# Designed miniproteins, single chains, continued (5), part 30

Each design is a single chain, and the fold is of that chain. pLDDT is the mean over its residues in the fold that is shown.

## One batch from the design tools (miniprotein)

Design m17018
Fold by ESMFold2-Fast:
Structure m17018 (fold): chain A 100 residues (1-100)
Amino acid sequence: SKEEMVRRNLQAAIDGIQRALDLYKEYKETGDISKYTNALFLLIAVGSELYLVERITGDEKAKEALELVLEISKMILNNEDVSKIEEQAKKAIEIVEELL
């Protein structure tokens, strides 16, 4: 069903945001560029998942979560501090959880 597809994409988005944050933390600790690249690829997947939810539901919260994920990606590209990215990731996850 569309409802099941929405739930699966929301669950995948929560997991993807957390995994991307963990990879970025590892990158900042180790300098391993593969962790950096993998964090960005995960956020692209999360963006696609949230975009699909927005298109199916028209829910403004899905759009807000998508905008936050795009901002997180920009912050990673700018090599921002982990603490700043954690704050944005937590906000994005909270919004996605409200949609479940």
Scores: mean pLDDT 90

Design m17019
Fold by ESMFold2-Fast:
Structure m17019 (fold): chain A 76 residues (1-76)
Amino acid sequence: SAGDQLKALGAEAAGTFARLRKEKASVAEITAARDAILQRIQAIYNQSTDEEVKIEAESLRIEVEIKTSVLIKEAK
């Protein structure tokens, strides 16, 4: 389901951001990872007609933007 895809993507994103933090990744690397994940969230949002899935996608998008903003600030 789309909900299962969002949950899996959320777990994948968390693992990616933990790795980038551990490896002290550059702003460019963090930005590229963020943009790739946000594009995948947007695709799920656009393909869904289910309001619950859209709310979950928006929630994950906000979480990704906040977490990567912190990582980018710390990498500067």
Scores: mean pLDDT 88

Design m17020
Fold by ESMFold2-Fast:
Structure m17020 (fold): chain A 85 residues (1-85)
Amino acid sequence: MEQRVLLVQTSVSGDKATLAIYDTNLEKVGDVTLTKQEATKLLEKGGKLKVSISGKDYTVTVEDSFTVTIDGKTLKAALANATKL
């Protein structure tokens, strides 16, 4: 089953970036920590990432990237499709 998710880069610390995973109701269902380079490549060029969402393993396919402004901060974001493994 395919599920739409929103990925938002919520933090960058040193060489690490954290992507929060939100469902279509904008509820946080997971997160993943990548290198800053991996997160940048995924959000700018698209690609596939294996993640755990609500205790189940999914492959997330990133196709569309954009930016969002939250509390005066411009954050990188992407719309993605999660396919259950």
Scores: mean pLDDT 77

Design m17021
Fold by ESMFold2-Fast:
Structure m17021 (fold): chain A 89 residues (1-89)
Amino acid sequence: SEALKAANTIIKNPDDKEAVEKALETLGVSDEEKERILSIKDPRERARYVARLLRRKHGVSLQELLDNLDITPEEKAELRAEASKPRFL
C-alpha cells in the first residue's frame, strides 16, 4: 500500500527531507504529528511511532506492518510484544 511505502521512506531515509515531506503528505498527518515524527532522533522510536500511527489512524493491521515495514527483527518483536500485552479497558 502507499501508506506502507511512505512509512518505509520515513524509517529508512529520515534525513532525506524532500522524500520524508512527500511521505508525510501521503500519510495525511497533521502538522503536530509531522513535527513529532521529525523531532524523534532515535530511528527505532521513530519507526514505532509511525507503526502506531498506521494502526491507529489508517487501519493497518499488525500483520501488514510486520510483513511490509523495513525494520529489524528486534523492532518487529517489540511491535508484537506491544500488541500482545493485555489491555486494561
Scores: mean pLDDT 77

Design m17022
Fold by ESMFold2-Fast:
Structure m17022 (fold): chain A 96 residues (1-96)
Amino acid sequence: MEEEIFKIWKELAQKVLDKVIERAKAEGKTDTVEKYRAEAEKSIDPIAEEMAKNVEQALKDFETLEKDTSTEDSKELAALVSEAFEKIKEIRKKAE
């Protein structure tokens, strides 16, 4: 269960990072993104591990993101988070 949730959070974080990189490349900010990517990538595993351990807090973070989806840019990120949330919900049902 925890390992499966960790993988879901890690995959979500990686997909979010990929989206940020894609947008920055479209804007011609490749050098800036490469710098931030290296720093962000180091944070992905610790964050995913913490979220897998504290699922309730991670779900609360999802609610916050969903509330901020009044912008078009936020909708793509919300869709990725929603997909991860559904997968975690199914894993939690199986654990009961």
Scores: mean pLDDT 67

Design m17023
Fold by ESMFold2-Fast:
Structure m17023 (fold): chain A 63 residues (1-63)
Amino acid sequence: SREEAVALVKRLAGRADLTDAAAEELADLFGYDPERIRAAEGLLRSSRSVEEMLAALRRWLAE
């Protein structure tokens, strides 16, 4: 479900800078797939900023 995928992104990122809108966009980029979101846990936790994370993921998925 969309709401569960968004909640999973928020839980795995554990970041105060992650807005609801950014979490929804990240979940959408992962196709709301929990396995894909879990595989990206390192990216979600370790990116310098949410903006950098979104840019990196969009570039990755454009291939």
Scores: mean pLDDT 77

Design m17024
Fold by ESMFold2-Fast:
Structure m17024 (fold): chain A 89 residues (1-89)
Amino acid sequence: MEKEVEEARRVLERTEEILRRAREAIANNAPGEELAALAEEIEAAAEPAGEAVRVLLLAEGVPEEEARAMAEALRAHLLAEAERLRALA
C-alpha cells in the first residue's frame, strides 16, 4: 500500500506539472506545435492519473465504486483539457 501510494502521488505531481506548463503556454500564446505536444503529454497522463487517484482514494477508505467514478471524472477532465489545447494549436 505505502509504495503504491507514493507512486500514485508522483504520477499526480507529474500530471500537475504538465497542466501548469499548459496554462503557461496558453498565457504566453505559445506556438501551435508546443500546444499540440502538451496535449499529447496530457492525453498520455490521463490513464495513469486516473489510476493514481483511484489508488489514493482506496487507501483513504473511499469505496471502490466512488473511487472509480472519481478516477473516470479526472480522466475525462484531462482529456477535455487536451482537446482544448489541440483546438488552440
Scores: mean pLDDT 87

Design m17025
Fold by ESMFold2-Fast:
Structure m17025 (fold): chain A 78 residues (1-78)
Amino acid sequence: SDEEKYKEELEKQVKELFEEAKKAIENGDYDTYYQKLQEIEQLLEEFHATMKDEKLLKEFAELVAKQAKELQELLEKQ
């Protein structure tokens, strides 16, 4: 469905943003890190405003929670 394709595209985008945020932390580039966090927050707001399917919202939220946990664990290790 178009909704499934939209979810998959945004999942790809959010994963890329989290990977860029992780790389910024590893390089000590906190300016880029905070910029990537803002981009992630904006993407989440757009997805929640647009998506009406509860199952797809839940699946996306679970992916974001997993990525956020990995990012926090990396930040604590630095």
Scores: mean pLDDT 85

Design m17026
Fold by ESMFold2-Fast:
Structure m17026 (fold): chain A 64 residues (1-64)
Amino acid sequence: SEEQLESLVKAVENALIDLGYSEEDARRIAEAVRERLKANPPASDEELPQWVAEVFREVLAEHH
């Protein structure tokens, strides 16, 4: 769902800030995760957390 997606993207942003990323970097990475998820949504909402984790790993590899 859109609400679940928003919650998970916000969790990614907060996790990056907790890891020592700047607010600007955390926001950019979280937005990249959001855009990729919107382009290739998972088959079901039950798979969304796993899909977010996979996309997050891919985006981090591209940015670092």
Scores: mean pLDDT 74

Design m17027
Fold by ESMFold2-Fast:
Structure m17027 (fold): chain A 72 residues (1-72)
Amino acid sequence: AAEEEERRRQGQRALDELLAQLAVTDPELARLVQRYVDKLLEIGAIPDRAEAVALGERYAHIQREVIERLER
């Protein structure tokens, strides 16, 4: 349905906005996230509603691990 397509698009835009905000506060972290998203797009893994949630959860987990490894 059109509503489902719009919801998926909104989720994708929300992720893009988060990346833009991260680029202002932490450009190094933004680059890592950008490459991760780019890799997913390259293999054809387009996030839908359920996959967007799972991606967000995985991103949060990876983000914490990366920050801890960088000792910040």
Scores: mean pLDDT 60

Design m17028
Fold by ESMFold2-Fast:
Structure m17028 (fold): chain A 115 residues (1-115)
Amino acid sequence: MEELKNKIKEVVKRLVETLQRALEFAERHPDVPEDVIKTLREALEKAREVLNSDEITIEQLKELVDAVMKAVDALMAALGRLPPEHQAEFRRLVAEIARDVSELNKLIEELEKLQ
């Protein structure tokens, strides 16, 4: 259990770092819609709540995945409105987020098997 919780915290910590970079990039560019910034902030806040939690629940992790996926969907919907060089950077950030979400989902499945 503790080893699995530690792996979850490591993935969530990376997700916090990537979401923070995505938010900082979005805030620097006036072409990025407010909805994208809002969903990135909400996802980042949820990730920080998980990282700072004494007990990590499956429900909390699923809420985090949902918030992150909403931010990714909003960002991808806005992507075509951005200059090509900014599109490339956001696609790179989305790919990093997708890798971390995939790893987190596998850890959630392992946690569910233990409960």
Scores: mean pLDDT 84

Design m17029
Fold by ESMFold2-Fast:
Order: C-alpha cells, then sequence, then structure tokens
Structure m17029 (fold): chain A 75 residues (1-75)
C-alpha cells in the first residue's frame, strides 16, 4: 500500500530529525544532511513540520497546565 510506504519513510525521517535535533544540529544542517542521504525535500519538510507540531502541542499543554494550576491556586 502506497500510504504505508509513505508512513514508513516519514517515520524514518522523523526519527533522524529528532535524533539530530537532540544532538544539537540546526534545522538547516538537518535538511542538508537528509538531502545528501537522498530524501526528497517534500518528505523532509513534512517530517520537520510533524515534529514542530508535536513540540508545539507539548508547549501548549504545558501552558494550559500552568494556567489550570494558577486558577486552582487563585480559587
Amino acid sequence: MEDLEKLKRLNEIVREVAKLRAAGYSDEEIRAYLREKGYPDSEIERAMAFLDTAEKLREIGDEVDAEIAAQRKAA
């Protein structure tokens, strides 16, 4: 199935991006590295956007938790 193969490649790229970000590489360096490994730019950008969304959701979750804690402390 075409969708499963796309998900497999996306998952591989997501893992590499997360690994490189954890190692302190910049997004520009990660894009260059993945291009050299033969990944298409469209899949690289999708994987990075997926991780950015996941990090943004964690950040929003932390802000919501802090707001709820502040409201409970104020009540």
Scores: mean pLDDT 73

Design m17030
Fold by ESMFold2-Fast:
Structure m17030 (fold): chain A 80 residues (1-80)
Amino acid sequence: DIADAVGAVGEVLTEGVQQGLILFSGGLVHRISEASGVASAQEIQDVADLLREMVDAKAPADEIVSAVTARLDELIAKAK
């Protein structure tokens, strides 16, 4: 469900990440909402998993935002 995917992203954004990601949470939720209209639930879960892996690997916030945004944009573009 989209609600589950949004919840998963929200949990990762609030867990152990530095400031900056919270500022982008609205933009990420908007992109996830767009992607969820065209992507499968498993593809949205894959994005949440990528975000979780990058946070666990202690990647910089800028790299996390860039990678997740690029993946979401690819899903949105593929559906056009």
Scores: mean pLDDT 67

Design m17031
Fold by ESMFold2-Fast:
Structure m17031 (fold): chain A 90 residues (1-90)
Amino acid sequence: SLEEEGREALARLEAALAAGDLEEARRHLARLVEVVRRLIAEGRLDAADELLREALAVLRRHRAPRELVLPVVRAETELGVAVLREVVLG
């Protein structure tokens, strides 16, 4: 499932950050963001929110550089817009 793919990408992101491998971290982060965008598109907003919150916690814990945090912040904005559409239009 998309949620399982997202959890796997998150685990690989954390392992890469712990190893100091920023190129590998960027690759797994890109996969995680792709999964989150698919969850948003499918209306699975709670699952997307859980993955993004966990990703931010992992990035913060490992003091990840700004360039790795920005894609997650952008995905949080996309989620916020989707949530607003559901509340206002749904």
Scores: mean pLDDT 89

Design m17032
Fold by ESMFold2-Fast:
Structure m17032 (fold): chain A 90 residues (1-90)
Amino acid sequence: IEEAKKRLDEAAQKVLENPDDPEAIREFLQAALEFIREALKNKNAKDLKYASDVLQKVADAVRETHPAAAERLRSLAEGLKKIAENIEKK
């Protein structure tokens, strides 16, 4: 999970530096899905919330250049927050 988190942070930073770069966005989605998969398997609400926050930041950065991608990232982030809250209730 620590390696997946590092890859997520690095990929997010690349998108923030170049929000019009579709390759950076694609690499970010790959890293995000890997991190989310690990967090879900471990039922780690904190990591799911972290992924949600990172997804929201990237969505905001690409809103003007890639509005469809931004909407999908926001929807994913919202879903992850709900899953994390459900895990925390247990």
Scores: mean pLDDT 79

Design m17033
Fold by ESMFold2-Fast:
Structure m17033 (fold): chain A 107 residues (1-107)
Amino acid sequence: GTIEEIERLLERSREALEVALSTDDPETIMKSIDTLEENLLRLERIFRESTDPEVREVALRALRETAENLLTASKKLMEVTEDKEHILYAIGAALRAIGTLFELDLL
């Protein structure tokens, strides 16, 4: 069901963060950031399209945690690299996470 999909996305979000925090390889961290961004977009779609209050509540909690995980992974990328392109990528990901958190507080 939809709740099981949300739970799987949240588990993947947590695993992606664990990978990002366990390495100093920028490319591996960027791959984790990509996974977190994909999960964030899918959770946002589930939240927006659902009329079930229980599904919306579970999705909102998963969205918050996934956005926070994306911010943490983005910070880790900025700590391990001095490459301007990698830093800009991390900033972009952080801004997307902040945008999602801000929009959810307005709903």
Scores: mean pLDDT 89

Design m17034
Fold by ESMFold2-Fast:
Structure m17034 (fold): chain A 60 residues (1-60)
Amino acid sequence: PIELVALKELTLEAEEPIVVKPGDVLKLLKVDGYKALVEYKGKLGTVELSELIKTTVLKS
């Protein structure tokens, strides 16, 4: 699984918006066109792929 570390705050689209804080880890599950499906603390959300690329780095 691809793990990403947030460099800045981002919001995931879900029924209730999910706020990811800087330094938090999220898992990239799937990319579908311009959207990424991610898991954060057991919650699923989507984010624009361009936003994800700008706001996260690969976890070593």
Scores: mean pLDDT 83

Design m17035
Fold by ESMFold2-Fast:
Structure m17035 (fold): chain A 118 residues (1-118)
Amino acid sequence: MKEELKEKIEEYFEKAKEALEAGDWEAFTSYVSELVALGEEAAKNKDYETLELISKYFLELATLLLKLGVDEFNVRHLADIAAWYRLRAEGEILPAGGSRKLAELADEILEEARRRAE
């Protein structure tokens, strides 16, 4: 199950990148939703390694959005998701409305994405 979960995450991440490079925003959004669903499954199972992997892939997707000139709102949304899964990988219990720690980490991830997009 853990290995199959990792393979599915890697598959959907690659498909999300391909959709994004092809300009297929509908397919990209669908694959992002699948990655989020797998992240919620990993969180329920306290699979911290998989949560860290998902966070890393969302940082990579945010970087690709910046390189393609996609608007700041959509880039920030992916940075927020990356921060959410990173904190949950660290064992944090996050309220549905978010937290200051989540917002601060999302800003740090966005700055990292900007550095990588150069």
Scores: mean pLDDT 83

Design m17036
Fold by ESMFold2-Fast:
Structure m17036 (fold): chain A 81 residues (1-81)
Amino acid sequence: SQAKLEQIAEQLEKLAERLKEKDPETAEIFREAARAVRQGKLLEALRLALEGAGLALGNGDFETAEEAQKIAQQLAQLARS
């Protein structure tokens, strides 16, 4: 659904905005993931969301990692449909 893709892209952009100053590298990955979602590149978006989650975990940012993992689960479900 286009509405679900837009919602997921917005969630990724909100994560990127939150991280913009404290973790700009992870923020850029979430921005790239949001762009991939809008382009319909769901597997690329999934890979990028998981990469961002992994970086957040490595930095001790468990809240961001959990949110990114939930977004990745939504992307995986959409990619399989």
Scores: mean pLDDT 88

Design m17037
Fold by ESMFold2-Fast:
Structure m17037 (fold): chain A 84 residues (1-84)
Amino acid sequence: SKLELAKKLNEEINKKLEIGVAFATRKPGEKPEENEIVQEIRKLGKELGAKEFIVLEEELSEEELKEAFEVVEAVAKYEDELAK
C-alpha cells in the first residue's frame, strides 16, 4: 500500500542519514521551505499518507543530498507503476 511505501521510505532515509531525519543543503539565507528537494520529499510523504516525514536540523553533504534525491525519484517511479 502507499502507506507502507511511505513507512519504508522514511525508514530508508533514517538509515541512510543515521539521525532519523532528512536534511537539505541550502544556500545562505534560503529557508528550508524554499529548498526543492525538501518540498519534493514532503510532497511525496503527504501523497503516501505518512505523518511527519522529515525534520530539518542540519545541512546535508552533497553526497547525502544526491542519495535523498535518488530515493525521491525511486518513489516517483513506483507511484507511476501503481497508477496503471
Scores: mean pLDDT 49

Design m17038
Fold by ESMFold2-Fast:
Order: sequence, then structure tokens, then C-alpha cells
Structure m17038 (fold): chain A 64 residues (1-64)
Amino acid sequence: MEKEVQEKLEEIDKLVAEAEKKVGRPLSITEAEDLLGLPYDPERDAMLIRAASLGLAPKRLKEL
């Protein structure tokens, strides 16, 4: 279960990194989704909430 969630978080990180490459600056997940034209998915949002509950977060919080 945790490995599947971690893999999905890594995919999100890759999507954000690709969007950042196009813009040339750091982006939030929402900004990256908008830029890439990804449809809003309530199940994806629920998965992110679940991941946070498990102490898993996208590595977007690299160095506070």
C-alpha cells in the first residue's frame, strides 16, 4: 500500500518537474496541473489526503 502511494507521488513530482521545466520556475501542484491541462480528479485529491495521513508527501517540500 505505501509503495503504491509513494510511486504515485513520484509520478506527481515528475509532472510538476516537467511543468517547471516549461516555465523555468518552481510551481505548486495546482499550477502544474493547470499548465499541463490535467483534469481535476476528486479521487486524486483523496489519494493525496490519504498520503499525507500516512506521513508521505511529494518531495516538493525539499528543504524548508
Scores: mean pLDDT 61

Design m17039
Fold by ESMFold2-Fast:
Structure m17039 (fold): chain A 69 residues (1-69)
Amino acid sequence: SDEERIDEFLDGLRHTRKLLEKRGETEAVAVADRGIERLERMREEKAPLSEVEQLHLETMREISRLLAE
């Protein structure tokens, strides 16, 4: 279901956040936290899965950009 797929994205971001926190990547942790908050809101509002997938991709891209700096 769409809800199960959103939960998978949330679990993935929470896991990524934990790894970033262990590395001391403070700015990337803040990006992950914002992404989690937005995905939780989208889940509550029953947003289209395509919008959830786009937000997840944008969040992961921003984290990758910060880690490359």
Scores: mean pLDDT 86

Design m17040
Fold by ESMFold2-Fast:
Structure m17040 (fold): chain A 119 residues (1-119)
Amino acid sequence: EKRVLRIALVTDGDLAELAEAARRAAAELGEAQARGEVDYAGVGIARDREKAEEFARKMAEAEAAGDYEGLVEVFLESLRLAGVPEALLEEIRRRVREVARPNAASLMLVAAHVLEGAV
C-alpha cells in the first residue's frame, strides 16, 4: 500500500511567513519519512488553495514517476505563482541541483534557507 502526503500552503506573498511555513513543512515531511509513514509527498504553494492543492498533487505524481526534473519544475512554478522573485527561484534551482534525488522535504528545506536569507 502506497502512502501519499500532500500539503497545500496558501500565502499572500509575505516571504517571511512563507519561509516559516516552508521550514515547518520540511520538518513534518522529514519526520514522517523517517517514521516510514510516507512513500510519496508533494507540497503546493499558491495564493489560491485550489492551485496549491493542484501543485501538491503534481509534485507527488512526479516523485511517484521518478521524474525528479518535473518535481523541481512543478515546485518552482508553484513558488513563482506564490510571488517568490525570479532571483530567489534561480538560487533555489541552483542549490537543488546539488541534491541527487530531491523530494518534497529537501525542496522545502532549500526554499526555507533561501527565503530566510532574503528577509
Scores: mean pLDDT 84

Design m17041
Fold by ESMFold2-Fast:
Structure m17041 (fold): chain A 69 residues (1-69)
Amino acid sequence: MLYRAVDPNGELGTLDSDKQVLTFEDGKEAKVRIVREEGDFVVAELEEDVETSKGTIKKGDKILAVRLR
């Protein structure tokens, strides 16, 4: 399933829950773990540090994502 990933500064990219991967708007990818799923949203946790155009996101950081379908 595909989800729209966001943080307090806006949209981060697309979360693929089947592949456990977050693809950022700049095309970088980070491995994630789904920690909670409730209706049309999921909370995912980063399994690695990743540097994006919007800043560095650390392993253990939680990302909120809303279902695209």
Scores: mean pLDDT 75

Design m17042
Fold by ESMFold2-Fast:
Structure m17042 (fold): chain A 71 residues (1-71)
Amino acid sequence: PSEEEFERDVAEALLLMTRGIALAEISHVTDPEERAALADESVALIRKHGERLGLDPELVDEQVAAVRAAA
């Protein structure tokens, strides 16, 4: 595989890790307002990472949807 393909795979892994951390944090919060705030912050971070790293918008939207569903 190309170096560019490897860099994309690493970027995708970082995005998935960011989603995983967000879901773990949200799962430990019982206050719905705090849960919503964490979800909004995590969504903003996922979108910034996806845009900066040039990732597929569909992949980014999928991670965003997963975080929003957990809130």
Scores: mean pLDDT 80

Design m17043
Fold by ESMFold2-Fast:
Structure m17043 (fold): chain A 83 residues (1-83)
Amino acid sequence: FDKGLELFHQGRYEEAKTEFENEIKSVDKPDPVLLIYLGEAYFRLGKYEETIEWYQKALNDPSASPLEKEYAQGLLNTAKKKL
């Protein structure tokens, strides 16, 4: 997670995406924050369909906080407008 976040904050979105995907595959239940960051990396790469899929997964996660859900919903709406 830390490596993916570092790459994301450096604007290295393709590499951050790869790190986040590897982390999701390595855990039984990924943190909703990880799903949100993966969706954001896809958004930064112009991959809006994948962005929508990951944000919807974050919104449907029962462990996501109200603030995380609000953030994901806002980004989901923005990604839908880009399609």
Scores: mean pLDDT 81

Design m17044
Fold by ESMFold2-Fast:
Structure m17044 (fold): chain A 96 residues (1-96)
Amino acid sequence: GREVAEAVAEKVLAWLEAVERGDGAAVAEAEAFGREVERISREQGLSELQAIAKLLYGTLLSKEEQQLALKLLAEAVARKNGAPQEELDAVLAEID
């Protein structure tokens, strides 16, 4: 459901924010998690987003949940970086 997509997006955003704070331990943890995501993605033929969902929640996202998670991440990253609304709108349209 929507809740799983929102939880995946929130977890990824929290790691991005921790890395931006310059916490060396958070950077090392994010890099270790990234390596596991790449391993699962390669071994199971999953997208990186699906590998994240599987590692965190033991479940795969539906197509609609994947699109929602990507949109939530794109919106959060755009807001954090002060990206123009038209740039965000273009990214959201491409996910649809």
Scores: mean pLDDT 76

Design m17045
Fold by ESMFold2-Fast:
Structure m17045 (fold): chain A 93 residues (1-93)
Amino acid sequence: SELEKVEEEFAEKVKAAKDGETVSVTFPDGTKVEVTIKDGKPVDLKIWLSDEALEELLAEPELPEELKEKARANRYLDTEDYRAAMAAVRASM
């Protein structure tokens, strides 16, 4: 429920944001999502990982090792990393 509310608020902020506006939201897991909005879409996504989120990401067997190494070194995922991670998780289902 709290996660769902954060997701809804984030989606509303993204849709309501003006071009060039940067919005951020912190999820219950401590993950911080930062995006720059253009035409209602996130064009510069950066997901800053909490210690818990990083451990969870590293435990995902379907994620590429290169993505895990980058997350471990930088503590964040960019737009391409996020899309790759989501695609890998969805494909494994």
Scores: mean pLDDT 75

Design m17046
Fold by ESMFold2-Fast:
Structure m17046 (fold): chain A 93 residues (1-93)
Amino acid sequence: SEKDKLLEEMRAKIQEKVKEIIDLINKYQDNLTPEQRKEISKIFKEGLEKINELLEKARKATDVDEVKQIMEEALRVLDETYKKIKEIINKAK
């Protein structure tokens, strides 16, 4: 019960942060070189691959506290992905 609620919360928060990254990319894509777009795509893909690994780890976890720690790590990965993408965008200005 508690684990299922945490997994649902984790998925919702991940979707929200992924949308923020997509919105950031869409807002500035016209100001980016092809090479910068390629670098951003690589960073975003690597971030999503890590999130998928963490989601599988959370599903297999037996301890509620472990799920909470994995959720915090997933949100941190997305925050770092956002920052890296924003740094590339800022260099394009």
Scores: mean pLDDT 87

Design m17047
Fold by ESMFold2-Fast:
Structure m17047 (fold): chain A 79 residues (1-79)
Amino acid sequence: MAKINQLLKLIEKQKYEEAAVLLQELSKELSEEDFAVVVQKIGAAGGKTFTPEEALFIARYLKTLSQEDLELTLQSLTK
């Protein structure tokens, strides 16, 4: 929970490089299903609503990305 709240705060401040570091850690620590919940929260922070199915698809994709690609994708998800 604490890492997720810190991630959302960094996204709100547009600190995407630091946010990508936390997102990379969460992607390694969490299951696809638990990480999908994080994706839904990220979407909400950017004013977007993802369905559980959309969030799971995005979560699976994000788990394959480098930190640099996560930073770019995070910017895209929150605009």
Scores: mean pLDDT 81

Design m17048
Fold by ESMFold2-Fast:
Structure m17048 (fold): chain A 89 residues (1-89)
Amino acid sequence: GFDAEQVKEKIKQIKEEIARAKELGVPEELIELGALAALKALWDSAASEEAKELVEEAMKELKLDARAYTDAELAARQAALAATHSAPA
């Protein structure tokens, strides 16, 4: 699992991915779904209470609570994101 320092780094990466997706013209709703999936994975990977508190604060800052969604729902919505912005093989 990720410690508090690793969680801080992963939160930074999530924020950078959101910024990049905005520059690529990804719809806001799909950026939100991608961020939710990343935050859910980070929450599940957090090794300590301190690390989980950092993820919770990131969810509050971004106004996204990934714990409200199931893993299957987030996976399905991530597949929809990929289908909307198809990359050629």
Scores: mean pLDDT 75

Design m17049
Fold by ESMFold2-Fast:
Structure m17049 (fold): chain A 79 residues (1-79)
Amino acid sequence: LPPARVRVTALDADGRVLAETVLESDGQDLTAEDDARGRAVEEALAAAASAVVELTVGDRSGTLTLRRVDGEWVLVARE
């Protein structure tokens, strides 16, 4: 798989940063540390009102902005 980098920023209803986590995949075996980072992202997102996901895969990059609406994550912006 191509190398990928994801930065997830979890924000509260006032736009304050609750947590920021970076996940990297270089196509190698996943480690216990990578699993722990994934879990930390899930926990931060459970408490968040919005999230910004910055994704880089190979030579392509993009930013996704998500908000919680009635308990569901909704994509509100894509760059």
Scores: mean pLDDT 70

Design m17050
Fold by ESMFold2-Fast:
Structure m17050 (fold): chain A 111 residues (1-111)
Amino acid sequence: SMEEKKERIKKLVDEALKIVDELITLARQYAPELVPLLERVKELLNRVKEHIDKGDWEGAKEAVLELLREISELQAKFDELVTDPEVRARMEALLARVSDLAVEILKILDE
């Protein structure tokens, strides 16, 4: 049902938001230049929730596609800006989890 799809998407967005908050905490300590970009990822996740609440499935899909583009750009910047290889690996693993959640949201939207 449409309501079950909304709840599934909201759960995935909330999981992604928790991971992004952890990434922002790490970025504040190790690469503060990344904080505005991670805040943008957080804004896009909240935008997905807003579109879902309005029943705007097309708007939600557009927001997820923009989110995936921003994540791809962040992956490149982690290599450039995070100098500690252990911190970089941890941040890259967390960002990969956000990417996986965004892909799962996109799959639900295409059902």
Scores: mean pLDDT 91

Design m17051
Fold by ESMFold2-Fast:
Structure m17051 (fold): chain A 55 residues (1-55)
Amino acid sequence: MELVEMSKTLPDEEILAYAMGMSLETFNRMMSGDVPDLLLTRARQLLRSEGIVIT
């Protein structure tokens, strides 16, 4: 429920960073390089289970 509320006010990037347990700054730095598909897949799956879709 809290993640769903966050998705209404925060950009997708910050929600993904939160789901992966990192700051938005760290997330953006990692996304500028190659990020392991497994980390992104897991974060997206977690968010989808809460009703949040990020493509």
Scores: mean pLDDT 64

